# Designed miniproteins, single chains, continued (2): the designs that were tried, part 19

Each design is a single chain, and the fold is of that chain. pLDDT is the mean over its residues in the fold that is shown.

## One batch from the design tools (miniprotein)

Design m4627
Fold by ESMFold2-Fast:
Structure m4627 (fold): chain A 85 residues (1-85)
Amino acid sequence: SEKVKELEELLERLEELEEEISKEGKTTKEQEEEMRELFERMLELALELGLLTEEEVEVRKDMSLPVQEIRAEELREKLEKLKKE
């Protein structure tokens, strides 16, 4: 599915940003903006793929960036499970 591939690419980009932030020890404003855009699109795709309910998306939208980053691992696990079907 094209949406599955898009979600994988967004999760890979998030991992790249996490590695850059780890090396620098500080998050730039540009990296924060990119992470917000990535999370917004990931939530949209997760809803469309049935990985999250509308209620779960609403709750996650209001989460801080560090919490959304932690919760992205759950999306990776759900996506891998979907790919096995």
Scores: mean pLDDT 79

Design m4628
Fold by ESMFold2-Fast:
Structure m4628 (fold): chain A 96 residues (1-96)
Amino acid sequence: MEEKRRKAAEEILRASYEAALTAAKVGDLETAAKIAGTGRETAEGLLRAKTEEEAKRILEEGIEEYRKLAEESGNPEIIKKAEEVIALLERIKEEF
């Protein structure tokens, strides 16, 4: 499971940074910072999770935060990228 968590954490960071870059490109630096921070916290939490149940909870918390960020942003490009990150987190959660 350690290798699986490391790969998942890498995927989360990559997707989150791509979403953050999209927010930055449209001039929303505050949302960009929040997206990057949420991705980092989710990835770090996943690596520190001691149980499968804890890992799933951390992923669910990340999904909720990305939904809030998409709603607060209102920008279609940011919303689309946040949805892509949410889909990734849901896929990873099913693998645990």
Scores: mean pLDDT 86

Design m4629
Fold by ESMFold2-Fast:
Structure m4629 (fold): chain A 82 residues (1-82)
Amino acid sequence: MNENLKKLYEKYKEFLEKVRQALDAGKTLREIAEEIFGLKDATEEEARNVLLSLVDRYIELAKQNGDEEGIKEAEELKERIL
């Protein structure tokens, strides 16, 4: 993986960790979208779609990086959002 893709992957990994921590704290998808992206007044569906897009992009980057554990963690997080 080139340096730019590696930095992008690390940034996405940080976002996924924040999402996981917020879900563990019992926050709603709307609260998570507001806190992480500043997305105010989002519907639950809009918040879910934004978070799922983030997770799907991370899975693709994790596949490119050969990060099997990262793929598994992201897939588990995706099930919690769905």
Scores: mean pLDDT 80

Design m4630
Fold by ESMFold2-Fast:
Structure m4630 (fold): chain A 102 residues (1-102)
Amino acid sequence: SDEAAARRAADSALTLAREAAEQGARFEGVERPVDGRVGLLLVTDDGRFVRWYVGPLEAVRARAAALPADLEATIMELELPSEEEADAFVAAMQELAARNAA
């Protein structure tokens, strides 16, 4: 179902964000979704995660467009099925950032 697909996408985003955080990628913020839509921005330099950000899709796309040409951006677009799941997703992302703060 679309809801099950959305939950799998959120789980994948959390896994990739954890990987980025564990590699020491710079956390640039987590902002609450608008209308249940959120993006995860992952930035790599020579295959290594260097930055990550979670926020509204427009903010994620703007950040990706502003990157230097030598950095690669990957955007995961998510549509979260409820405000409760959106809040849980934001909390999980903030927890990942806090655990990996240098």
Scores: mean pLDDT 81

Design m4631
Fold by ESMFold2-Fast:
Structure m4631 (fold): chain A 77 residues (1-77)
Amino acid sequence: MAEGEEIRRALEEYDEALRRLEEMIEAGAPREEIREFAKEVAPLGERFVKAVEAHPDHPAVLELRERRRAEELERLA
């Protein structure tokens, strides 16, 4: 049952990377640094997508997606 750990790991790594990216943007990091980090985030996003496609109804996946959406909406409000 390595798939459960793979899902958790993929979600954690991607969520952490997105949070880090947002912090860099909020702190006014140089565009070049943001771009470089975003490129590093892409492979994590691919792993995340595979995990979501394998287990789309997993509670952790739904919770993470909702949290990201809420965070973005909060920035706009």
Scores: mean pLDDT 73

Design m4632
Fold by ESMFold2-Fast:
Structure m4632 (fold): chain A 83 residues (1-83)
Amino acid sequence: MAEEQRKAEEEKVETFKKQLDELLELARKAKTKEEKQLVLQGLENQQGAIDKLLASLKDPALQAEVRAAYQAALEEIKALLAE
């Protein structure tokens, strides 16, 4: 039961990371600063969904992984905007 629950939580985290990768790819393919800014705003607007995901996770290691992935994605898009 506990192992099955952890596996389900890991699957949620992997789905979230895949969604972040899709947003990062949109930002990388964006040709204008305005398009990159829209992707950044979209990611920032996900804060409520991130908080809900974190509340659904029982493993503090998975919570830390979600926070780290989200922060890394924000920093990458901001770096792309700095060009």
Scores: mean pLDDT 81

Design m4633
Fold by ESMFold2-Fast:
Structure m4633 (fold): chain A 74 residues (1-74)
Amino acid sequence: SDELERLNQEMLQVAKDAVAREQELIAEGKALESKLGEEGQEVYDRLTAEAKRYRQEASDQIQALQEQRAAVAA
């Protein structure tokens, strides 16, 4: 159905956005760690924690969308 297709597209988009954001934050953190020494380590730790939070939020959102999809498909 159109609703099922929309939910599939939303899940795909959430996954893509989460992966892209996580990769950007981790890459930025690693670059700063390499260039800024101890100050860079603090920024790296913060960006790594943010990446983990986005990953968890995306996982929770995808689970909610999967539950909606199951209800529509029932």
Scores: mean pLDDT 79

Design m4634
Fold by ESMFold2-Fast:
Structure m4634 (fold): chain A 86 residues (1-86)
Amino acid sequence: SPLEERMRRFLALVDEAIARTTDPAARAELETIRAIVEFLLEALRRGEISPAEAEALLRELGRAVIALLREQGMEELAARVEELLA
């Protein structure tokens, strides 16, 4: 589905952020967000969560990631996350 593809693209951007961050606290937060998104993707595939609920949660998690990336000076990655969620 288009939403599953967006969630996979979001995970790829989070993985890139984890690889680039040198701050252990920021890395731990990104890894937590990654785990939540993986859980949501599985729940969506099983029909345990609606596409609308998954979209709302993805947007909330995306806002948290954008804030973390900006704090770490990763403005280009933050912009790519914003574009993905538009």
Scores: mean pLDDT 89

Design m4635
Fold by ESMFold2-Fast:
Structure m4635 (fold): chain A 84 residues (1-84)
Amino acid sequence: MTPKEKAIQALFEVVRKLLSKATPEQAKEIRKIAGEMTKIISKLSDEEAEKVLERLQELLNEVDSMTPEEGIAKLKELLEEMKK
């Protein structure tokens, strides 16, 4: 798998875990953020995608202990960082 494919898989694993404990309104926001992140990741270089993958793996290690609100905040932070 390419670094982009790994980053997208890590993103969707984080999303899956957050969605399991999210309200319908939070789920809509999580899906919107994930869609925007996926679009950006698809346009990154492999080197940039590896950096995003590292951040998503860190988030994945913490996600089981996070509230959906905390998860959404961290995803928004990473999305803004990805926008350069």
Scores: mean pLDDT 85

Design m4636
Fold by ESMFold2-Fast:
Structure m4636 (fold): chain A 111 residues (1-111)
Amino acid sequence: MEEERRTLLAEIEALIPKLQSKNVSDEELEKIANRVAELLFRLMELEGLTLEQFAKYLGAKDSSRESLVRAVTAALSLVPLEYADIFANEKTRKAAELIVEKLLELYEKSK
């Protein structure tokens, strides 16, 4: 459990800087975002969390798409949650939207 959790977090941490790269194509951005979403979904399952609990774990206010996108945008921008809408660039917002869309898709398919 602890070893798998560490491996998942390390892979997520390694992928985040790639989402911030100015030279990443839209196709590559989507591929990386989908991988991050898959890793986050595995982390949620490993921790035994509901979507609502996992949203809280990520720093989101609730499990709505809007709250999850805001929390992921803040994390990718390395800013506090209240500043996500002000300081995040367009590419970071797009990456966060793709991550959340795929995460919610994986959650629905797991039912």
Scores: mean pLDDT 76

Design m4637
Fold by ESMFold2-Fast:
Structure m4637 (fold): chain A 80 residues (1-80)
Amino acid sequence: NEELKREIEELAERIKELLRRIAERYPEMRPFVEQFLREIDQVVELAKKTTDEEELRKMLEGLKRALEFIEQLEKELEAA
């Protein structure tokens, strides 16, 4: 499903942009950010090879949870 793959790519890019912003503002978070960026890239590469719509939907849901987690992390870092 081209639409699901596009949504996965767009969401992954949003997460990666947020992660890069965190690494720029909080250099101490850089090792965490680098590891998380690698994990997001792995999900995107897996999605490109996936033909099962149910598996693509699970990947999309996983990325939505990841985005919420990283948004919350940024808020906590900004509040400190």
Scores: mean pLDDT 87

Design m4638
Fold by ESMFold2-Fast:
Structure m4638 (fold): chain A 73 residues (1-73)
Amino acid sequence: SPRVWTEKEKKDFILKQLDEAIKNSDPETQEKLKELKEKIEAGEISGEEFAERLMELVGAEPEDIERYRQSLA
């Protein structure tokens, strides 16, 4: 079933969400999102923590965040 994502697919999804959020944010928020992107690429932040911070910073699409959360289980 295509429900189970690899760790690479999870990271790719996170980075895609960050790129979309960066495109739709003001310059100050873009800097914060770029910092989060670096932390994700370095593995310094968990995917669950990332989803929470992304919601706080940009109000990203809830449906996409929920899909990501489902991939963590």
Scores: mean pLDDT 67

Design m4639
Fold by ESMFold2-Fast:
Structure m4639 (fold): chain A 96 residues (1-96)
Amino acid sequence: MELEEEAKKRGVSVEDVRLDRRAEEVERNLEELEKRSAELDKRFEELNAQPETAEVQEERKRILEEQVELGVSLLPLAVKVAIEKNKERVEKLEEE
């Protein structure tokens, strides 16, 4: 299996590689959501520089709705990162 090759290359167990990959995946997802949030913030600031029209107001509302949805998604992912990091620490201590 692919995990066995990586474990051999790193000199660790297959289980360690699985935990490491899972933590990395959750961290990547968190970083992507944070980057998306920053992009929405920038777009909102750009709209604030424009004269207030119905189209600009509608776009602001849409951005705010996307930011709220993204915030709800980000919160549970941050909790998952904390859980996976704690699991890795506990398992490493038990194996040592």
Scores: mean pLDDT 71

Design m4640
Fold by ESMFold2-Fast:
Structure m4640 (fold): chain A 77 residues (1-77)
Amino acid sequence: ELDEKKRELLLSLAPDERERRLLELVLETLPFELAGAVAHLILNRFPDKSLEELTLAELTSIPGITEAQARAILARA
């Protein structure tokens, strides 16, 4: 379940549906403090890709993401 702090972050930093979905997945996988920065890096590098089009290699190229975390994000996308 999303807590109040996660909801505030989603609405403030990711107003569009794709951005909110990505930030939600990242918040489930990463510490809260890193999740926003990592989600922004993914969105900036792959702005026109759907979440289902992201690869393990693309996610692991983002600073702060381990292979295990990237696999967890992809499994939930």
Scores: mean pLDDT 69

Design m4641
Fold by ESMFold2-Fast:
Structure m4641 (fold): chain A 87 residues (1-87)
Amino acid sequence: MEEEEKKKKAIDYLYKGDKHLSEANQAADRGDVDTARKHAEEALKDYEKALEIAPKEYQPFVQKELDYGKKLAEESIARAEARAAAA
């Protein structure tokens, strides 16, 4: 029961992270560096919280999601900076 609740909470945090990452990408498309960075940082915090809460057997999956999320967050910020510089 408690392990299942932890898994569900971890999944909820992964979805929150994905939502923030989506918002970071939308800001990046506008060249809004500050907003893209803010949402990217919020996404990473959500992914880290998911890893903290996840049961031991589920941690490897969440770690992969965190690693991938870090890459996407960095790409989002870089895209925002490139677009801001072009404007």
Scores: mean pLDDT 85

Design m4642
Fold by ESMFold2-Fast:
Structure m4642 (fold): chain A 93 residues (1-93)
Amino acid sequence: ATPETLQAGLKGFEEGYAEERARPPDPRSLEEVAERLQKELEAYKKEHPDDPLGLAYKEGYYLGRLYALMERRGDAEAVAELEAMIAATRAKL
């Protein structure tokens, strides 16, 4: 990945996390929300195959929303894995 795609992904993550944290608790399962977000990401990738920065942002946004949901659910292991991934990405910048 380039510094530009890494930065776009981090921005997406921060914005996705903040957006999900601002929402009231969703009564839907984590799995249902994850499937919906994944479908949106795949649709974006198919619609914009030549946009690596936009794709990196959307991937980050997807992970940020999932992180907020996992944190609310108390899934400490999944949260730790995502935090490690973010730290590794920041270290490359």
Scores: mean pLDDT 75

Design m4643
Fold by ESMFold2-Fast:
Structure m4643 (fold): chain A 56 residues (1-56)
Amino acid sequence: MAEAVARFQAVLDAQARSMEEELLRLGRSRAHAAEIVATARDVGLALFRRDLARQA
């Protein structure tokens, strides 16, 4: 479980960079882009943890 979460966090970190770049292209401020990305990351982790618990 912990290893799967760590792997998913690594994927989210890579995707967070791409999402931040895209939000900046759409005219969002760097601070606002960071807030959106952080929120999406937190939701993604929560859903992934729920999925792992359901499969256990």
Scores: mean pLDDT 77

Design m4644
Fold by ESMFold2-Fast:
Structure m4644 (fold): chain A 83 residues (1-83)
Amino acid sequence: SARERALETLEGNAVLAPLSREELEELLSMSDEEAAEFIIRRTGLADTPEVREAVREGVRALKAGDAIAAANAFARALALNHP
């Protein structure tokens, strides 16, 4: 599926790297908001509105099978996590 292909493409993604395969499958069954909260708690990213929105955008893109959009959104979350 496009979603499985997107997960394969994102195997080296810094935001998703701390998550196990089982955690990734569980995340994809959550709402975008719940999935974003799960990622933030699991990765230790700062829980700011800007980071939360970027992670949520990444989750939405990942569920849609858009690996490039997901990677860009997660990269933005990492950039926003630093002062």
Scores: mean pLDDT 82

Design m4645
Fold by ESMFold2-Fast:
Structure m4645 (fold): chain A 92 residues (1-92)
Amino acid sequence: SERKKRAKEIVEEIYKKIMEDASEEDVINYIENQKDLTKEEKEILKEMVKKLYELREQYKNTDDYIEQMALLAEMEDIVFETLEKIFKIIES
């Protein structure tokens, strides 16, 4: 599915921007500028962004290696859950 491939590309770009210390505003603007996304898909992506910024701040504020690895795993889980939600919308 071309829409599923596009959704994956957008999610990967969002994650990259967040990990490269882009501002939340810049990432939200990136999502809003995607004309090929539905309003529902944009809202799901914005929810993901909010959660990822919260976890990134926790990651940056901990010096515990095990906690850092757990936070990275939680961020990856949120990315996968977001893709599953968008894929279900595309399949509907």
Scores: mean pLDDT 87

Design m4646
Fold by ESMFold2-Fast:
Structure m4646 (fold): chain A 103 residues (1-103)
Amino acid sequence: MEVERRLEEARERYKKLLEEIEKNEDLTPEERKAKRLELEIQLRVAELAIRAGHPSVADMADEVQQEAIEAVLEALEKAAEEGFEWAKEQLEAIKKELEEEKK
């Protein structure tokens, strides 16, 4: 099974991207936090896809896609709690779309 190797690769990629964000002096503190949260969301979704045996999120089965959506919502909720209005707006928009599709 290649799952452990793919997880290590995804986590190493996340670490390097996080270091690039921290070194980028052109980013405001707000932009830096936003990009850090985006990477956290991407890592969670990637880990779920890898554990399900899929090479990418696009190849995930419907049941695993549902879990990935929940992980993204949790990450956005954390950002909203930190006071990012864009994250709060995104969270409300996604929840509304999911409710409309279920009706």
Scores: mean pLDDT 64

Design m4647
Fold by ESMFold2-Fast:
Structure m4647 (fold): chain A 74 residues (1-74)
Amino acid sequence: GEKGIKLGLEASRKAQEAAQLGEKAGNLEAMLLGGVGALVAGVAILLGKKGYDEDAIKLARRAIELADEALRLV
């Protein structure tokens, strides 16, 4: 539970920051990648709360990858 939730929360914060930076830069692709990353991180948190730690960690990692892709565009 806790590891997946913690990673999901970190992923959510990073993805939200990436989306905001994309908005400030006028980069639509960065905004969309950050937004999708935030949604995936939200699902990871939900799965972590339900005890599906392996799935939560996998989705949180994917959300971080999406956020990192967005941050490279800004």
Scores: mean pLDDT 88

Design m4648
Fold by ESMFold2-Fast:
Structure m4648 (fold): chain A 83 residues (1-83)
Amino acid sequence: PLDPLIQAADRLAEEGLRLMEEGVREGDREKIEEGERLIEEAVRLYEQLAQFYAGLGRDDEAQALLAKAEELRRRVEELRREF
């Protein structure tokens, strides 16, 4: 039953990116900060889930989750440069 946790992390990532994009567009620092907070939660969840899958010997799933976390970090860096 890890699918609901992955879905929750995906939703946090999507909402966070949307808020950061809107905040950058509008010059709204509060939206950018809230979006970044949601993305940080998503990254933490992906990293925790990746550790769990690695512990089960499911390295492909673990690597996929770590790749999602890294992509989010990269996207945040890009958006922060625009603000």
Scores: mean pLDDT 86

Design m4649
Fold by ESMFold2-Fast:
Structure m4649 (fold): chain A 75 residues (1-75)
Amino acid sequence: SALEERVRRALDTLLAAGVSERQANVFVINNFSAMKNPKGVVEVEVPEDITQEEAIEIAVPLAEKGYIGRAVLVE
């Protein structure tokens, strides 16, 4: 989907800029810009070793529903 492509591009851009994989994944969950006004914030438990694919699977459905994620880091 177009939203998935945008999230992947954001992750790639952050990683290319020297942001760690963990911080890039957390950033897209917390700050992925919905193309419409957000309905609210949804808390999401994020493991320390979260992958890019897991971050995409979290961020894209939330953005499609009009929400922004808030990452709650868990070990």
Scores: mean pLDDT 72

Design m4650
Fold by ESMFold2-Fast:
Structure m4650 (fold): chain A 66 residues (1-66)
Amino acid sequence: KQMNIFFTEPPTADQVIGFARGIKELAIRNGEEKSIIDTIDKAIKAAEEGNVKEAVKLLEKVLKDL
């Protein structure tokens, strides 16, 4: 659903990238499947492309699977 709620602004791309790198480090430390690492990399790429919403969605999915 599309919403223009900027009083609770979504995190910046840089913040999402930093968070995703932290999650990636945890996944590597825990010996998680390559597919999980690949999903984190996709989230980083989405954030770099300005698609912060998609990046957050991918990270939430990863956290659920960890």
Scores: mean pLDDT 73

Design m4651
Fold by ESMFold2-Fast:
Structure m4651 (fold): chain A 97 residues (1-97)
Amino acid sequence: SWIEEQREKLKREVKEAREYIETEIPEELRPVVERLLDLQVEYAEKVLELMEKHKLHSNEELSDYWKSEASEEEKEEYARKVEEHRRLIEELRRLEE
């Protein structure tokens, strides 16, 4: 299924990202970058769960769901994740300066 292919892709991308963090990211930045990765993975898994629950098979169908059918709780969870991601990016920028 398309969802199973997306889960497999996510697992590969996470493995590659963790290897990149270990080898290429400066030690002082790793905790923030690892937290960003964890947040992105958590959100990606939640999106795949939502897509499986609602029989969504593409990014276009997911976009349409968010515009017309998404619950207030789902929208609030998404907004919270976006804000957390923004704060971590700001922290990373401060550490780089």
Scores: mean pLDDT 76

Design m4652
Fold by ESMFold2-Fast:
Structure m4652 (fold): chain A 93 residues (1-93)
Amino acid sequence: DLALIQQAIAELQALLDEHPDLRDELEALAAEKGPELENQLQALQEFADRLEQRAADPSLSDEEKARYTRLAENLRIIVEGLKKQAAEAAALA
């Protein structure tokens, strides 16, 4: 569902615009992995894993936990959605 992926991207972009440090971390990770789709999806997955780990820290505020959780959820939707679209495209070829 392309619409669901587009919504997740829009929500992710809005959250990262409010938190430039997190945006910079994602951009650095994406640059490290390289420009190919598989490498970019790996960067998004790794970032989601990092955010989920941070959200589990009991010393964080409820606001910080909610922020990390929402970012990770949107990243997971994007990664799984793009993988599904790629698999469906391959099945039609």
Scores: mean pLDDT 82

Design m4653
Fold by ESMFold2-Fast:
Structure m4653 (fold): chain A 83 residues (1-83)
Amino acid sequence: AIEYYKQAIELDPNNAKAWSNLAALLLVEDRLEEAAEALEQAKEIYENLGDAEGALKAQQALNAIKEADDPVAAQRILAKYLS
């Protein structure tokens, strides 16, 4: 699953949804730092595309992950914003 989204990003680096999905999978693997990096990429792409709603959702998920003290809390928050 992670390799699938990494391949999608290689084919289309502006695929913000692929970056968001990668972040969700990284949270399942307890890789909070990498998940936050993936969400930062998704946010930047949404901003560059003029998708204010996508950028806002990515920023909210990113803030929630950075404030989380454990990966279970981060996963729950990410699911709320990226579902």
Scores: mean pLDDT 74

Design m4654
Fold by ESMFold2-Fast:
Structure m4654 (fold): chain A 64 residues (1-64)
Amino acid sequence: MIRRVIPTDSGEPHRVIVDEDEDKGEMTVTKISEDGTILRETRMRIKDGRVVDVESRDVGRPLK
C-alpha cells in the first residue's frame, strides 16, 4: 500500500489523500475540507493497470 497526501492551494478539498493497494487492485481517494471533515471518498478498482470500476460517496460535509 502506498499513501500520498496532496495539499490544495485553496478552497475544497483542502487536502486529498490517495491510498493505492496493489494487492487488492484498489485505489481510494479521500477529500478532506479545511476543518478536517471528510467530504468524499472515491474508490476505484484497478485490473491489469486499468480502472474497471469507480464508486464515489459523500461521507460528510462542513456547515456553510
Scores: mean pLDDT 67

Design m4655
Fold by ESMFold2-Fast:
Structure m4655 (fold): chain A 104 residues (1-104)
Amino acid sequence: GLKKKAEEALKRLEEAVRSGDVELAKEAAKELIEILKEIKDQQVILEAVERLLELGERAVRQGKTDIAKILAEGVIEMSKLLEDVTVSTGYQLRAIGLLIDAER
């Protein structure tokens, strides 16, 4: 089901970071966000957000700034699905930091 589709979208995001494929990153991030909106499992959403931050930090280190920006924007959108406002705000701030790092 949906959890398997989320795992497949995450694998495509990892591949986009590895290959520098900006279009793949955009498509996979959009698909993952839509899947997470349907799944409504807070633990799955939280795991996806953490994975995108890890991939975004990797993209910045590799100079893949366009992909890092896509991942940061994805984290901001996904964090809105988190019910804990403190946790959600924390992830949004980390994503903004990643976005700033990608622009500098």
Scores: mean pLDDT 87

Design m4656
Fold by ESMFold2-Fast:
Structure m4656 (fold): chain A 67 residues (1-67)
Amino acid sequence: TLRDRLLSLLSLAEGEKTTVNLDNFLELARSLGLEIPEALRERLLALDPDGSGTVPIAALRQVIEGF
């Protein structure tokens, strides 16, 4: 599923990191042909309300798992 693919992609970015660059994550998903529904994209963008570009991996994972 899209969810499983996105979670796999997130796992590749995890390693020793506690945060990930949201724009980079979305770019990687797009490059792999993963079509992110607008509803999911809006929820992901809501994790970065101050526009810093960086979101906690735990929060990103929770949103994707809940979608």
Scores: mean pLDDT 77

Design m4657
Fold by ESMFold2-Fast:
Structure m4657 (fold): chain A 55 residues (1-55)
Amino acid sequence: MEEQISQILRDTWQRALAGEPVDKEAVAQQLSDLGVDLDEATASVNTVVSTAKSQ
């Protein structure tokens, strides 16, 4: 499951870096479905997207 979570975050970062639209709520929900706390998932997605956009 950790590898799957890392892959989702990596794909989200790559899409944000490419300027593609990212549905943060959908990604956070995917992480939550894999056992990540929803608040933690939301924070992680926001951090990844923010970091990609600042590059």
Scores: mean pLDDT 79

Design m4658
Fold by ESMFold2-Fast:
Structure m4658 (fold): chain A 67 residues (1-67)
Amino acid sequence: SLAQNQETLEAIKNDPGLEKMQKEIAEEVEKIRKQLDEAPVSERASLMTESLQALRDKRREMLKELE
């Protein structure tokens, strides 16, 4: 349920390792946004696709560490 997800997220925020992971994800998202803003319009679609795949893979890898 949403309440259980919220409880899990708050537990994650209290874990130093998980807090670091969240910070790294946020920094990666900001980096991607900046790259897209600076990229030529013709390249943005492919860069967005590649960046979203890379971010998804990174997040999946980090979440697997929580197993």
Scores: mean pLDDT 70

Design m4659
Fold by ESMFold2-Fast:
Order: C-alpha cells, then structure tokens, then sequence
Structure m4659 (fold): chain A 77 residues (1-77)
C-alpha cells in the first residue's frame, strides 16, 4: 500500500533501519487485518466486504492507528 512506503520513509528519517521499519509495518498490517476480522464478525460480513465498504481515507486512518499502537508498544517496552 502507498501509506506503507510513506511510513517506511518516515521511520528511516527517525533513525530506524529499513529492516526495523519493515517489521513495524508488517506488525501494523497484522493488527489492521485483525481489526477487519473482528469488525466482519460483529457485522456478520466477510473481511473483504468490510474492506470494500471502507473509503481510502478510512483505510489510511485504520492503518495509521494500527501503526501508532505497534510503535507505542515497541518504544514503551
């Protein structure tokens, strides 16, 4: 996704290695996928159906939220 490249660039600027940045992004994607799965279960829809109903802005916001949570946990631990 476009936002993943932006996040990698931001992390590299902040002093993270490309490998470390990629690991954070991969973990954020895992959290995003879990969120979609939970929402799908609550709404009685498939994950793919939920994703199709999200706007690009909503998808970006969800990924940014997942990324912020993952980064907070890694920096706080």
Amino acid sequence: MEIEKELVEKLKTAGYSEEEAQRLIDEARREYDKFLDEVAKIMGKSKEEIEKELTPEEKRALLNTAYADVRRRREGG
Scores: mean pLDDT 74

Design m4660
Fold by ESMFold2-Fast:
Structure m4660 (fold): chain A 62 residues (1-62)
Amino acid sequence: MEEAIAELDKVIADLRAQGKTLTAEVLRLRDVYGLSLGATARRLNVPVSTVSEALKIYGEAL
């Protein structure tokens, strides 16, 4: 539960270290804050397809 958030934070930090800042923010907004695909896309000013693709690559929760 809380551990899942801590594990996601580690993945997010790793993505940022690799220069994948956008993907890290997608994971944070969707899995930590629980935003919808559309809300996450709007918050990051990217297409919904970009958000969906990032989540699929890194284990999107349905």
Scores: mean pLDDT 68

Design m4661
Fold by ESMFold2-Fast:
Structure m4661 (fold): chain A 68 residues (1-68)
Amino acid sequence: MSPSEIFDELVQLAEETQRRAIEEGLSREEIAARVREAVKAAVDRAIAGTDDPGVIAFLRAVEAFVEA
């Protein structure tokens, strides 16, 4: 899977997670936490499923951005 395809999947996951959290009536802080947890878990799974160093470096950068 290309970095752009992985990025698109992470964006879709973040949007869907945010939408569901809003529908549940969660606070802004709770919504942000749910999105961060979902994206981090997806990044960790993607890293575990690939041996491409460029893809791993990209995913590590995404994880660092989400943790910031």
Scores: mean pLDDT 77

